# Designed miniproteins, single chains, continued (3): the designs that were tried, part 16

Each design is a single chain, and the fold is of that chain. pLDDT is the mean over its residues in the fold that is shown.

## One batch from the design tools (miniprotein)

Design m8558
Fold by ESMFold2-Fast:
Structure m8558 (fold): chain A 74 residues (1-74)
Amino acid sequence: GAEEAIKLAEEGKREFLEGKRKLASGDKSQISEGIGDILRGIGLLYEAYLLAKKSSEEALKKVQEIAKEAGLEL
């Protein structure tokens, strides 16, 4: 449902933004973790986008808004 898509999008946004923060750290360990967080975040946002497309136009719009808050367009 719409609530699952929104939850996945919020999780993806959190992972992506945390990954970007770690990438900016300059620490090798944090950079490695940040790459993983970015990839997970993108995957979750894409999964949320696909789920929202099958749910409703309102859910799709909400997922796109959440992605945009992370600096991504879907």
Scores: mean pLDDT 86

Design m8559
Fold by ESMFold2-Fast:
Structure m8559 (fold): chain A 68 residues (1-68)
Amino acid sequence: GIKSNLLAIKERVSSNPDFTASLSGDTTLTISSSGTTPKLIGFTLELMGEYPNLTVSLSGDTIVVSAA
């Protein structure tokens, strides 16, 4: 389900020191970068490719992944 996919992404992010992930309810995952040279664009494109059934968007230094 969507929550299982979001939890899988969160676990993946937790192993990377450049990123922090927070789950809001069962439908939205927010990913933030702590670096001065964020690799957010690359990670955003990677998530879009792996989870085409999720909405992935990048705004500044934050990636939002949702069910819509």
Scores: mean pLDDT 73

Design m8560
Fold by ESMFold2-Fast:
Structure m8560 (fold): chain A 55 residues (1-55)
Amino acid sequence: SMAELEAEAARIVELSLAGKFEEARALAEQAGRRFGLSPDEVGLLAAGVYVRRSR
């Protein structure tokens, strides 16, 4: 579902902000396989989540 995809995207953002880039990349690949998206497409969604949630 879109809500699950956005939750995964938010987690990717949190891992990236924590400097856990390898974990963020692995999660993006896993989410891509689950939702039929490329890792780059998941990365674009994560960037959108970051912009919407930036303080």
Scores: mean pLDDT 77

Design m8561
Fold by ESMFold2-Fast:
Structure m8561 (fold): chain A 73 residues (1-73)
Amino acid sequence: LEEAIEAYKRAIELDPNNAEAWSNLGGVLLTLNRLEEAAKAYAQALELDPNNKEAATNLRAVLQTLGLEPPTD
């Protein structure tokens, strides 16, 4: 799994505007329970592609798990 993280980081280094690479990086980090890093990767994917519904859904789930964004007031 570390190799997958490095592969996506290299893809991002070659093309920092690759929203798909950012989203995939978030997914791998989420699988490893690295929630803060996953949230940052998904947030970057959304900044590059606001229509990435999968990144938006996963970012919300990660933030709720971390307690950073309350689902109700």
Scores: mean pLDDT 76

Design m8562
Fold by ESMFold2-Fast:
Structure m8562 (fold): chain A 90 residues (1-90)
Amino acid sequence: SPEEKIKELKQKAIEILERVLQTAEEHGAPDEVLDLLRKALEAVKKGNFSEAIHYLSEAVRLSTDPALRAALIEAVKELAKIKQEINKLK
């Protein structure tokens, strides 16, 4: 059903953000970046993908580590794609 597919896509977004948060922690990211990633995760849990993408974009801007920055940029792209897929199911 569309409702089950939306739940699956939301769970995929949560897993992406949890993975990025783990990468940020392992790379010793500043507390400001970690806070933004936690806010993005909470936004996705509430279904607010636009807010999650905003927080991820701010995390990209504050990140200087090339590997973390690349992971954050990829997460932005994946969340934007998930948002588009969810919007097509509504």
Scores: mean pLDDT 88

Design m8563
Fold by ESMFold2-Fast:
Structure m8563 (fold): chain A 113 residues (1-113)
Amino acid sequence: MLTPRVVEFALRPDPALRYGVEVEALSERTARVVATLEFPDGRRVVVELTVTAETADEARLLGIEVAARVLAAASAADSLEGALEAARRAVREAERELRARGVEFEARVTAEE
């Protein structure tokens, strides 16, 4: 299966910020996505998503799409607190949209270092 490149199109590159997205299939219908945004001072916003859809490929693609949206929102902030608030807002919007489509969605947003 081909790895999706959606995150590269959703984010505006900022060389001062580092982005990471890791994706794993947990079952035939469930995928886990971990997205990380690191600021120049080493502080990080970590977003953990679990998506259950009709197929693992659909769950993976939806999870990456949500991760890209969350990272884009967080990267627009000029503070860790603002980034956490933006990430949590984007997660709530995505949860509403996905659940309306019958997709099961769980997310955690945390700050590290």
Scores: mean pLDDT 76

Design m8564
Fold by ESMFold2-Fast:
Structure m8564 (fold): chain A 58 residues (1-58)
Amino acid sequence: NADTARRIAAANRAIEKLEEKGLSFDEAVRRVGDVLAATWGQPPEVVEKALDEEAEKA
């Protein structure tokens, strides 16, 4: 599904950005997981924005 593909791509991008900022893979995955839980049931546009914002804040 397009929505699932968009969410996966956004999550992977956020993990990579967090790792580039010095977080370990496990720490990046935990932060992304928290954002995904907080945005559960939201449209993919909202999830993408939230993940991008979290990666910028770190």
Scores: mean pLDDT 82

Design m8565
Fold by ESMFold2-Fast:
Formats: sequence, structure tokens, C-alpha cells
Structure m8565 (fold): chain A 85 residues (1-85)
Amino acid sequence: MQKTNEAILKDAFEEVKAIAEKYLDEDSAKLVYETMNKVYNYMVEKKVDKETFLEVLRKLARAVKAIVEDPSKTQEVVDEILKEL
């Protein structure tokens, strides 16, 4: 079954949330989750085209990698993502 752009983004969010809850403290995990919900809602409301969607996925993947490698950067990474919305 072909996944919609919304379903793919939601799956990515659920995976990142699970990683955050496992490796980050409760406050940092909550901040990551709330930020991802804001990104998801923005993409859905704006009905972004395929190129914009792929760019957002690449940025999200890099953000997740940065947070996993250094959890102390969670707030900085979150602020950069929210600034682009």
C-alpha cells in the first residue's frame, strides 16, 4: 500500500519520539515531540509540494542525528527548526 506524504512524516515522528523517550530526559523528549507536532501540522496545513516535503525530511533526519549524538543540543536544534516555520 502506497504511503501518503503525511503517513511517511508521521512514521518518522513516531520513530524519533521513541528514540527521544529512550535516550533523553523527560523535558527534552517532550520538547522534541511538541516541535515535531508543530512541523507536522505546518506541512499538512500548507499542503507542501514533493520537493518541499523531501527537504523537510532531510532536515528532520539531520536534526534527529544531531540530538542523538549530543542531547545537550536539543534546545538549539528545536529552535532552528521552529525558526524555519
Scores: mean pLDDT 69

Design m8566
Fold by ESMFold2-Fast:
Structure m8566 (fold): chain A 60 residues (1-60)
Amino acid sequence: KKIFDVDGDGKLDEAEQLAFKYFDVDKDGTLDEKELAVLEKVLKKEIETHEEFEEFLKKL
């Protein structure tokens, strides 16, 4: 389930919000390994914008 644990501001960046919406399309709500890799990049601030998120997905 969620690895996401936001301390402090409690707000999701636009890339984080997009990632959660994208993964929410899954039938059972589980994340596969590729989806977890994308989420980890977003959570570590390696991907901050919508465009960076899309480019990373394309590389997978």
Scores: mean pLDDT 60

Design m8567
Fold by ESMFold2-Fast:
Structure m8567 (fold): chain A 59 residues (1-59)
Amino acid sequence: RKEELEEKAREHEALSEEYKKKAEEFKKQGDNGLAGEYMAKAMSHQALADIYRAAAEEL
């Protein structure tokens, strides 16, 4: 169970990093709307990673 939560935290951390890269790419293209959307996705996944990590520490 703790290992599963740590695994999920790492998966969401990786997704957050991926979406941050996409956001920067769209920003370079001048697409501030898509850049904002991908940044929001990155922040959501970062928050989920933090939640799973905290849950794993409680076990």
Scores: mean pLDDT 82

Design m8568
Fold by ESMFold2-Fast:
Structure m8568 (fold): chain A 98 residues (1-98)
Amino acid sequence: SAEELVEEMERLLRQIHASTDPAEQLALLERVRELARQVREMVRDDPLMSANAQSLIDLLDGAIEALRAGDELRYGILLTVAGGTLTMLRRLLRRKRE
């Protein structure tokens, strides 16, 4: 389910925050990005959730680019915003479940 993929993404983001290895962080970010793409497809018929999932993908793309460039400040900001966006997506999914 989309909720299970969001929970997996939350777990992977916690692993990224705990990691000090850029190669490990990159591999984990690419996995989160792939899960975010799957969630976007699952929620494609809901404009608000689809837009939120797309925003998450864009933030993850930016975080990957910042990490590859060695831009630690931009990377940290984008990861923080991505975490907030994922929290919002989780809340939207739970609200629809009612």
Scores: mean pLDDT 87

Design m8569
Fold by ESMFold2-Fast:
Structure m8569 (fold): chain A 66 residues (1-66)
Amino acid sequence: MEEVLKKVEELLEFLREEGAEKLAEKIRKEVEEYVKKGDWDKVRAILIGLEGVKESVLEQKEKEAE
């Protein structure tokens, strides 16, 4: 469980570095609410979604890097 939260925090930090600070804050609040409710399935779904977003951003940057 702690490992999942660490991965989420790493991905939220990535979003902040990419300028999506408000989105990162919104997602962090949603994760905090799900953790309080014990809904770890939704926390894992958010982690998977964030990993997909990171991959999409990195792919776009690779295409822009000449």
Scores: mean pLDDT 78

Design m8570
Fold by ESMFold2-Fast:
Structure m8570 (fold): chain A 74 residues (1-74)
Amino acid sequence: NAMKLSLYLLYDLLARQALKEGNAEEAIFWAKKALEISGDENDVRVLRILAEAYELLGDTEKAEEYRKQAEKAS
């Protein structure tokens, strides 16, 4: 439990840092790891990171899918 929360927060931090640096691929990698640890496929916080990362990557279809999923979950 506590170890999983620490890993989640670390992966979330790494994903957001990658977004700030303009590294979409790295942001997607860490965000997906955060989602796995979360155990919640509707984790709004992570879904929003994925939407922004895919938009930055130029994958508008995936970005829109994650945005819609986050909106339904929020």
Scores: mean pLDDT 85

Design m8571
Fold by ESMFold2-Fast:
Structure m8571 (fold): chain A 82 residues (1-82)
Amino acid sequence: SQEELDEEIELALLTMELAIVKNFVKRAKTPEEYKEGLELAKKILERAQELRDRSTSPRVQALAKQIEEDAKKIIEEIEKKL
């Protein structure tokens, strides 16, 4: 369905954004940069949680959950640096 295709696109965008945030955090050197990465990772987590909650597709739900887990790992990594 179009709805499922739109959700697959949203998953792809979230995955790409998470990869960008992960790379940003790996290169971060200041508390301000870590705080920016934290805010971005939290927004990705929120969007993945919302997508998982609204989706009726088991596939989309599973992939969104993986993005949630990966975002939480990035948040934990940042919190160790602050």
Scores: mean pLDDT 89

Design m8572
Fold by ESMFold2-Fast:
Structure m8572 (fold): chain A 62 residues (1-62)
Amino acid sequence: SDHEEKQKKIEELITEAAKRVLEGEDKEKIVKEVQKKIYEITGIEVPLEEVKKMIEAKAKEL
């Protein structure tokens, strides 16, 4: 379904972002980049703080 496909894209995006943060890239820049990409996928602007939490939670799992 359209919704499931978008959710999977967001999960992949968050996973790659978490890896980049763990590799030493600038977290603030990655969070802003991910927010923009989520907006491109969904049309929804997720608060930066929520995007940051998603990335941090994923980084903890890796």
Scores: mean pLDDT 84

Design m8573
Fold by ESMFold2-Fast:
Structure m8573 (fold): chain A 63 residues (1-63)
Amino acid sequence: SELERLEKSRKIAEFIGRILRELGDAVQKALELERQGKKEEADKLLEEKNKEALEKIKKYEAE
């Protein structure tokens, strides 16, 4: 039904919003690290957070 589709879309939007917020926080932290001259630590943090986000998305799609 249309209501079931809307509820599913809402849950997906909420999930995506949470992932984007977590990635946004990681970007802010990485920028702070770069300002301190810790570019390698910043790059590693972003790589790790991107991997975590992809794993969460894959897990969500598999369910």
Scores: mean pLDDT 84

Design m8575
Fold by ESMFold2-Fast:
Structure m8575 (fold): chain A 59 residues (1-59)
Amino acid sequence: SKETIKELTLLQFRKIALDVEIELARAHPDLYSQEEVERWEKELAELEKRIKELEKQIE
């Protein structure tokens, strides 16, 4: 559905933003704590799980 595609698109944009944040933090461990990275990795995992569920609905 159109609503599913819109939600999927927004989640994909959030995933891209988190991927960039995590990569930046890994490149600069002196500026970012391990706890911050772990929180973002958790959020990323939840986003990826939701994206997979939505993708199954629009295959």
Scores: mean pLDDT 83

Design m8576
Fold by ESMFold2-Fast:
Structure m8576 (fold): chain A 70 residues (1-70)
Amino acid sequence: MEEARKKIKELIDKAVEEMRKQTDPAARNQVAVDAAKEIVELAKKAGLPNVEIGDFVYELEQRKAEIDEA
């Protein structure tokens, strides 16, 4: 479980870095969608609670919103 949480956090950080490199909003949205799918797959495979999966997806969405408003 801890290893899966670490991988998910690394994936969020990687997705944020990739989103910051995208100048096209559509491409940035695609990075976020792909990252969210990967987070959900990793978390389900590791048996994380749905609430915790939702928290990780929410963190990704909040970080994307900060990039979009910058």
Scores: mean pLDDT 82

Design m8577
Fold by ESMFold2-Fast:
Structure m8577 (fold): chain A 57 residues (1-57)
Amino acid sequence: SAAARAAARRLIREHPGMTVDFLRRVPGLEDLPEAELRRVLREEHERLQKEFAGVRP
């Protein structure tokens, strides 16, 4: 669901080191397939990398 994806994204932003295994244990994210959790995690990591690349010396 869109609400579950939004909740997962928020948790990853608050805890950048969070893994798929931890996300799968969160109540309310159980309806998300593992592939969706992995996708959200990768999207947030890519966003952080892009912001980091913008700090080029």
Scores: mean pLDDT 72

Design m8578
Fold by ESMFold2-Fast:
Structure m8578 (fold): chain A 86 residues (1-86)
Amino acid sequence: MSEEEKKKILRAIGLALRAIGLIIDAEYLKKNPKAKEYAEKAEELAKRALDLAMQALKTGDEKLIKEAEKYIDKAEEYLKKAKEKL
């Protein structure tokens, strides 16, 4: 396996772990009615990011890695909005 392929795999793993953390945080926050709408949106986006990261892990596809990063960024924005409602 090339060094470039190893870097892509490690980046995909990192994105998957970040997505899992965001899902856990969103699941916790959606228990609060004030945060629920934003937390549910964050969870949806984080789950999409996890799917993309897992697919990138299997394929090494740079496009899937970039798409996973975008969904993580969106999930983090909604999670921040959810936390601001507390």
Scores: mean pLDDT 87

Design m8579
Fold by ESMFold2-Fast:
Order: sequence, then C-alpha cells, then structure tokens
Structure m8579 (fold): chain A 102 residues (1-102)
Amino acid sequence: MEAEKRYKELKARLDEAVAQGASPEEIRQLKAEYDKALAELDTPERVARAAYLGLQDSGVPKERAERIARAVAEGYEEGLKEGDFDKMAENIARRVAELRAE
C-alpha cells in the first residue's frame, strides 16, 4: 500500500512535470524515483494473495475469489510489463467485472 501510494504520487508528479515543461534534469530525477518505486511494488503472487484474502473477508465464495484473484494478478503483471498503471487499473477492473457477471 505505501509503495503503491508512493508510485502513484511519483507518476502524478512526473506527468505534471512533463506537462509544465520542467527541465530535462528534473524529469530524469523523477523518472529515477519512479523506477525505484516500481521495484518496491509487490509481486503478482502477493497481489493475488492479498486480493483473495480481502475477497474472502468480504464473504465472496472461494471459487469466485480464486478466479478474481487470478485476474487481478494477471492484470498487475501486464501493468508491470507495460509501465502504464492507469491502464492496469482499468484492465483489472474490467476483468473483475466480467468475472463477477459470469
């Protein structure tokens, strides 16, 4: 949670710096901090486990919780590969909605 929050804050700051035309040096420094934050994020397996436990605590049946947790882990792994965590969040939400429907 803290590593994810730090990552989101650094991404927002980097996007803002680019939009405002910050110096190339400031942008490079923000990218370096962003890369470090990415390295501190949980593995797909840990993300899946956390999702599964949260779903179980919320009363979601085991079979459904396992399927949703797998979809979350897959979306997280794809997000790490693409480096686009906004798209990652959208992909995870879409897959979860699809699995909850059928």
Scores: mean pLDDT 71

Design m8580
Fold by ESMFold2-Fast:
Parts: C-alpha cells; sequence; structure tokens
Structure m8580 (fold): chain A 63 residues (1-63)
C-alpha cells in the first residue's frame, strides 16, 4: 500500500493528477483503512474540479 501511495505523491508533485489518482486507488485496494490515501484522493478530485466526489473521499478518510 505504502509503495503505491508514495508513487501517487510523486506523480502529484509532477502535476500528473490522473496518474496520481490511479496509484492512490491502488493503495486503497490493498489497504481500505489507509486514511491518508483517501484524503489525497479527495485532494486530487478537488484539483480536477470534482468537489462533490472529493467530499465523499474526505469522509472516508475520517472513518
Amino acid sequence: AEEYFNKGLELWKEGKLEEAKKYYEKAIELDPDFGEAWFNLGKVLEALGKNEEAAEYFAKAEA
């Protein structure tokens, strides 16, 4: 999980938002309780203009 999360962070820093999203999704597939990955998915969705979806992911990060 951490490996995919770290790759997502690297892609996020490069501005590759769609690729970063895919790696955060892979991290969650391996560890559904990975709150930081849920939070960062929310951040990616905000950056993509999907604020309603972002709110759902932020809620998952705090569960």
Scores: mean pLDDT 79

Design m8581
Fold by ESMFold2-Fast:
Structure m8581 (fold): chain A 74 residues (1-74)
Amino acid sequence: RPVSDEEIYRALVLISAAVAKATVPEAREMAQKLGDAVERGDYDEALKIAKEMAEKGYLPKSTVELVERLKELA
């Protein structure tokens, strides 16, 4: 597949960190939905969620860029 398992794993680790660091229910719910989207290969939905989380300060821009790369390679 065009997307490597290592890139998917890296994204999931960073998303899991976002879930663990979430102090508000909205941030945790969004991070979980982002992880679910990545796991099922729905990179369009994953990027949409990642960008919204970054806008709200719930996710680093570097993690959004990694999700953008997953969508580009898919």
Scores: mean pLDDT 78

Design m8582
Fold by ESMFold2-Fast:
Structure m8582 (fold): chain A 70 residues (1-70)
Amino acid sequence: MKEELEEIKKRLEKALEALRNATSVDQRGEAGVEVVKAVKRLQEILGLEPSEFRSPEDILKKIEEGAKKA
């Protein structure tokens, strides 16, 4: 689980960086899909209930909080 969270964090950070640097619809869409995938995987692992979209910053914060409590 810990290693899986670390991998998801890396993917999310990479996707967020790509999203911030996106200058075209295609780049933004690609990065957005990766963000959504990381969020869904994180929700599955942490047992988070569906509660609409979470901001990328909120997801990163939840990963940090999970690491602190572990």
Scores: mean pLDDT 69

Design m8583
Fold by ESMFold2-Fast:
Structure m8583 (fold): chain A 85 residues (1-85)
Amino acid sequence: AKKEFEEAYKEFLEAASEFVQFAQQVKQQHPELQPLIDQYLQQVLDFSKKAMELKSKGDYLGAAEVYKKGVEFIKEKKEELESLL
């Protein structure tokens, strides 16, 4: 449970960090995409908030699953943004 949480959290942090850097570059090159990118960044924060809420209640497995969904979301949205470039 805790190990799965720690692994999922680490993967989420790595994916989120990479996505923030990518999003910053895209905003600089394509200012018209800023509102869409800001929406995606907010949704990434919402995944983090939900996972931390579950962790605070002792639901480490539920928190891990939310972080995993967050990683999948980040990958999907990065691909969507790349398709617009």
Scores: mean pLDDT 87

Design m8584
Fold by ESMFold2-Fast:
Structure m8584 (fold): chain A 98 residues (1-98)
Amino acid sequence: EEAEKLREEARKLFGQGKYDEAIPLFQKALELYKEKYGEDHPKVAEVLEDLANLYDRLGQYEKAIPLYEKALEIYEKVLGPDHPRVKRVRARLEYAKA
């Protein structure tokens, strides 16, 4: 799947510190996942979380916060508030706001 490949390439670039190259690939993967699965699908939340983590790593909290908030909204709706993934994203969001 094209979206999966773009996300994998973006994650590899992110791991290498190539943030400027990773961002457009995550953004394209996000667009394709929204098209295929709809805006509130867990796959969309996963890419939103990836992109939020990247902006968080760059210290761009004003960009990371809304992405974490949207990912958290989707995960809470699908997985429930006590799921480990929800707790992880919530903790990251609180750190970004601090």
Scores: mean pLDDT 86

Design m8585
Fold by ESMFold2-Fast:
Structure m8585 (fold): chain A 96 residues (1-96)
Amino acid sequence: SQARQLFQQGQALFNQGNYQLAIQYYRQAIDLYAQQLSQNFDLDLVQQSQQAADNITQALQKLGDFDTIQQQLIRQAEIYAQIGNYELAKEYLEKA
């Protein structure tokens, strides 16, 4: 899937220390996962989206951009709420 390829490219960039570009690839992967989830709910896609969001948080920590971490956690909570997973939405809001 294109989302998986974007996720893998983000992971490679993260491992190279290119955190800014890694975040861009992870965000693109999350947007595609969200689009797929809006059409058909799939727990594996939820888990892949969660992993991408967690990797963005780690990249932002490496950059010292703590303000953007809060925004990313809120964004992930909104995605979970939109797909009807209120338990995960609550967990991400509590982390923010």
Scores: mean pLDDT 81

Design m8586
Fold by ESMFold2-Fast:
Structure m8586 (fold): chain A 60 residues (1-60)
Amino acid sequence: AAAEEARRRAVAEEAEAVARATYAATGGDAKAALAAHREAAAGRLSAAEEVGVFFRALFG
């Protein structure tokens, strides 16, 4: 339970960091950021969690 939440949180943070870094490196290419985010998440997050993490990375 706690270990599973910690792992999911780590994946979410990694995906967020990768998306943010890609967005900055590409000069604001949200499509490239989303692709990098999805690759980092590797299906380990639900679709809703993926969307939430992605938007927090770019806009939160």
Scores: mean pLDDT 68

Design m8587
Fold by ESMFold2-Fast:
Structure m8587 (fold): chain A 66 residues (1-66)
Amino acid sequence: AKTKITVTEEDFGKTYSDFVQKLRTDYKVFAMPVGVRPTNKITPPIKLNINGKEVTFDKAGDYEVE
């Protein structure tokens, strides 16, 4: 099933660890960083693996993830 998530401009100031924690806590979505360490500060684009699929967030907005 698809889950709608909201990415804010404030999220681009977080570490990857903090952002994936937000996804798990607020949206029940389990995600892992792609090509970066969890402690790295996010810079656009945000690249995550969600259920074996690479998902990219270029900017703040609403996204659908599986």
Scores: mean pLDDT 81

Design m8588
Fold by ESMFold2-Fast:
Formats: C-alpha cells, structure tokens, sequence
Structure m8588 (fold): chain A 65 residues (1-65)
C-alpha cells in the first residue's frame, strides 16, 4: 500500500538524518498497518509492518528519543 511505502521511506530517511519526529511518524504508520493486516489475515503485510516497527524503533533510539 502507499501508506506502507511512505512509512518505509520515512523510516529510511529518519535513520539517515537522525530525525526522531520522522521516525515517530513511521512507527505510527507501521502500527496502523499491522493492525489492519491482522484484521484482514494478511500474513505478509503483518510481517512487513512488524519489521517496519523494529526499524522505526531503532531509528528513534539512535536519534536519542
């Protein structure tokens, strides 16, 4: 989905720039994507969202937030 793609791009940019606000936005986007995938039984979408959550959490931790 476009929302998942945008969240991925935001997480990647947050890791590059150290932007904690962008990392937080990506985390929220992936959490919503995970909930939607879980409700729909989309196992691939759920895995992607869970990996995105971990990436965004790492970006937040490295940004000092």
Amino acid sequence: SEDGRRALEAAEEALRSGDGALAGAALHGFQVAKENAERQGDEEGKRLAEEGIRLAEEALRKSGL
Scores: mean pLDDT 77

Design m8589
Fold by ESMFold2-Fast:
Structure m8589 (fold): chain A 69 residues (1-69)
Amino acid sequence: SAAGGAAAAGAGARAAGPDPERAYQSALKVAEQYKHDPAAYEAAKKVAEAAREGGAESGVRMGTELARQ
């Protein structure tokens, strides 16, 4: 589900620590796990993009918001 992909990518970004690039790479790696589910994959990619812009905290925020939808 999209919520599952978003939550997992957010957790991946958080686990990578405060570096935006590492958070992005971690969330993107999680997104790859959801390639078979287009909605989850797109949600996870949005989380990765947010993590790249604002770091792990931004990624977690995006993941939480998408998971609530």
Scores: mean pLDDT 77

Design m8591
Fold by ESMFold2-Fast:
Structure m8591 (fold): chain A 81 residues (1-81)
Amino acid sequence: AAEAEALRAEAEELIKEAVKALSKATDRDNILKAIGYIIAAIGDLFLAEQYLARGDYEGALEAARRAVEAAKRAIEVAKAS
């Protein structure tokens, strides 16, 4: 439970960083890719919350891990602009 919640908090913070990086991005293709990763991260955060609500801690951990990875990818792509 605590691990999934910590990963959710990390993903939320990384999404904020990705949005900030996106605001400084200039390459259109990289902007669109970063937006795609941000959407994926938000979707996985929603799934993690749903899994936590029903007591599926393993599902929550996997979804939260995917959210963190997607958010990190969004930051990389946005900063590559």
Scores: mean pLDDT 85

Design m8592
Fold by ESMFold2-Fast:
Structure m8592 (fold): chain A 90 residues (1-90)
Amino acid sequence: MAEEVERLAERVEELAKRTGNPDFQKAAEHLRRAAEALREGKVDEAVKHLQTAIDYLAKAIERLKDAPLDVQIELGVLLISAATLLNALK
């Protein structure tokens, strides 16, 4: 699980670099904190950080409606991946 969250953070960081959108940078920061919490066995902290990351990804969708289609598809995949990981922890 922690490695999956870390890979998700890396993908979100790449998208932040490509788009310049600060919501992606904040989402990636919270995903990295979630991965660290999981490595330490702090599941409740990981859930909180995953929920916060999902909120930032959702905000990014609203700002990226004019973005290229490939970016919009990647964002959708990342949001679904984050939600799936969150549900696996509950």
Scores: mean pLDDT 79

Design m8593
Fold by ESMFold2-Fast:
Structure m8593 (fold): chain A 58 residues (1-58)
Amino acid sequence: KKVEELEKLARNYRALADSYEIKAATAPPEVQKEYRALAEHYRNLADKYEELAKKLKS
C-alpha cells in the first residue's frame, strides 16, 4: 500500500512549512511574503497527504 509513502510525504511537507515560517521571520520584507506563501502551500500539501493516507488505511 502507498500509505507509508503518503505519511512520509506529509511529514516532509510539514517540516518544509515550518522551515519557511522560520525563514519568513528573518527575511527582508520583499521576500517575507513569498516565504509565508510557501509555508502555507506546504502546510496544505501536508494536510492533503495526511487525509489521503487516513482514507487509504484499512
Scores: mean pLDDT 82

Design m8594
Fold by ESMFold2-Fast:
Structure m8594 (fold): chain A 60 residues (1-60)
Amino acid sequence: TDNVLALLRETLKRSEEFKRLIDEGYSYAEVAKRYGISPATVRRLVRGIPALRERIRELE
């Protein structure tokens, strides 16, 4: 049961780091290039932050 919560928290930290970079003026493409992933993956993770925060809150 702890493994799911730990994974969600790790995903949230990564997603929030991406959002911080976007808020600092980096594009989704620039963040994606830095981490070796697609811009679509960066957008999906950033846009998923509110739902992910709610899911973590429900499991705590």
Scores: mean pLDDT 81

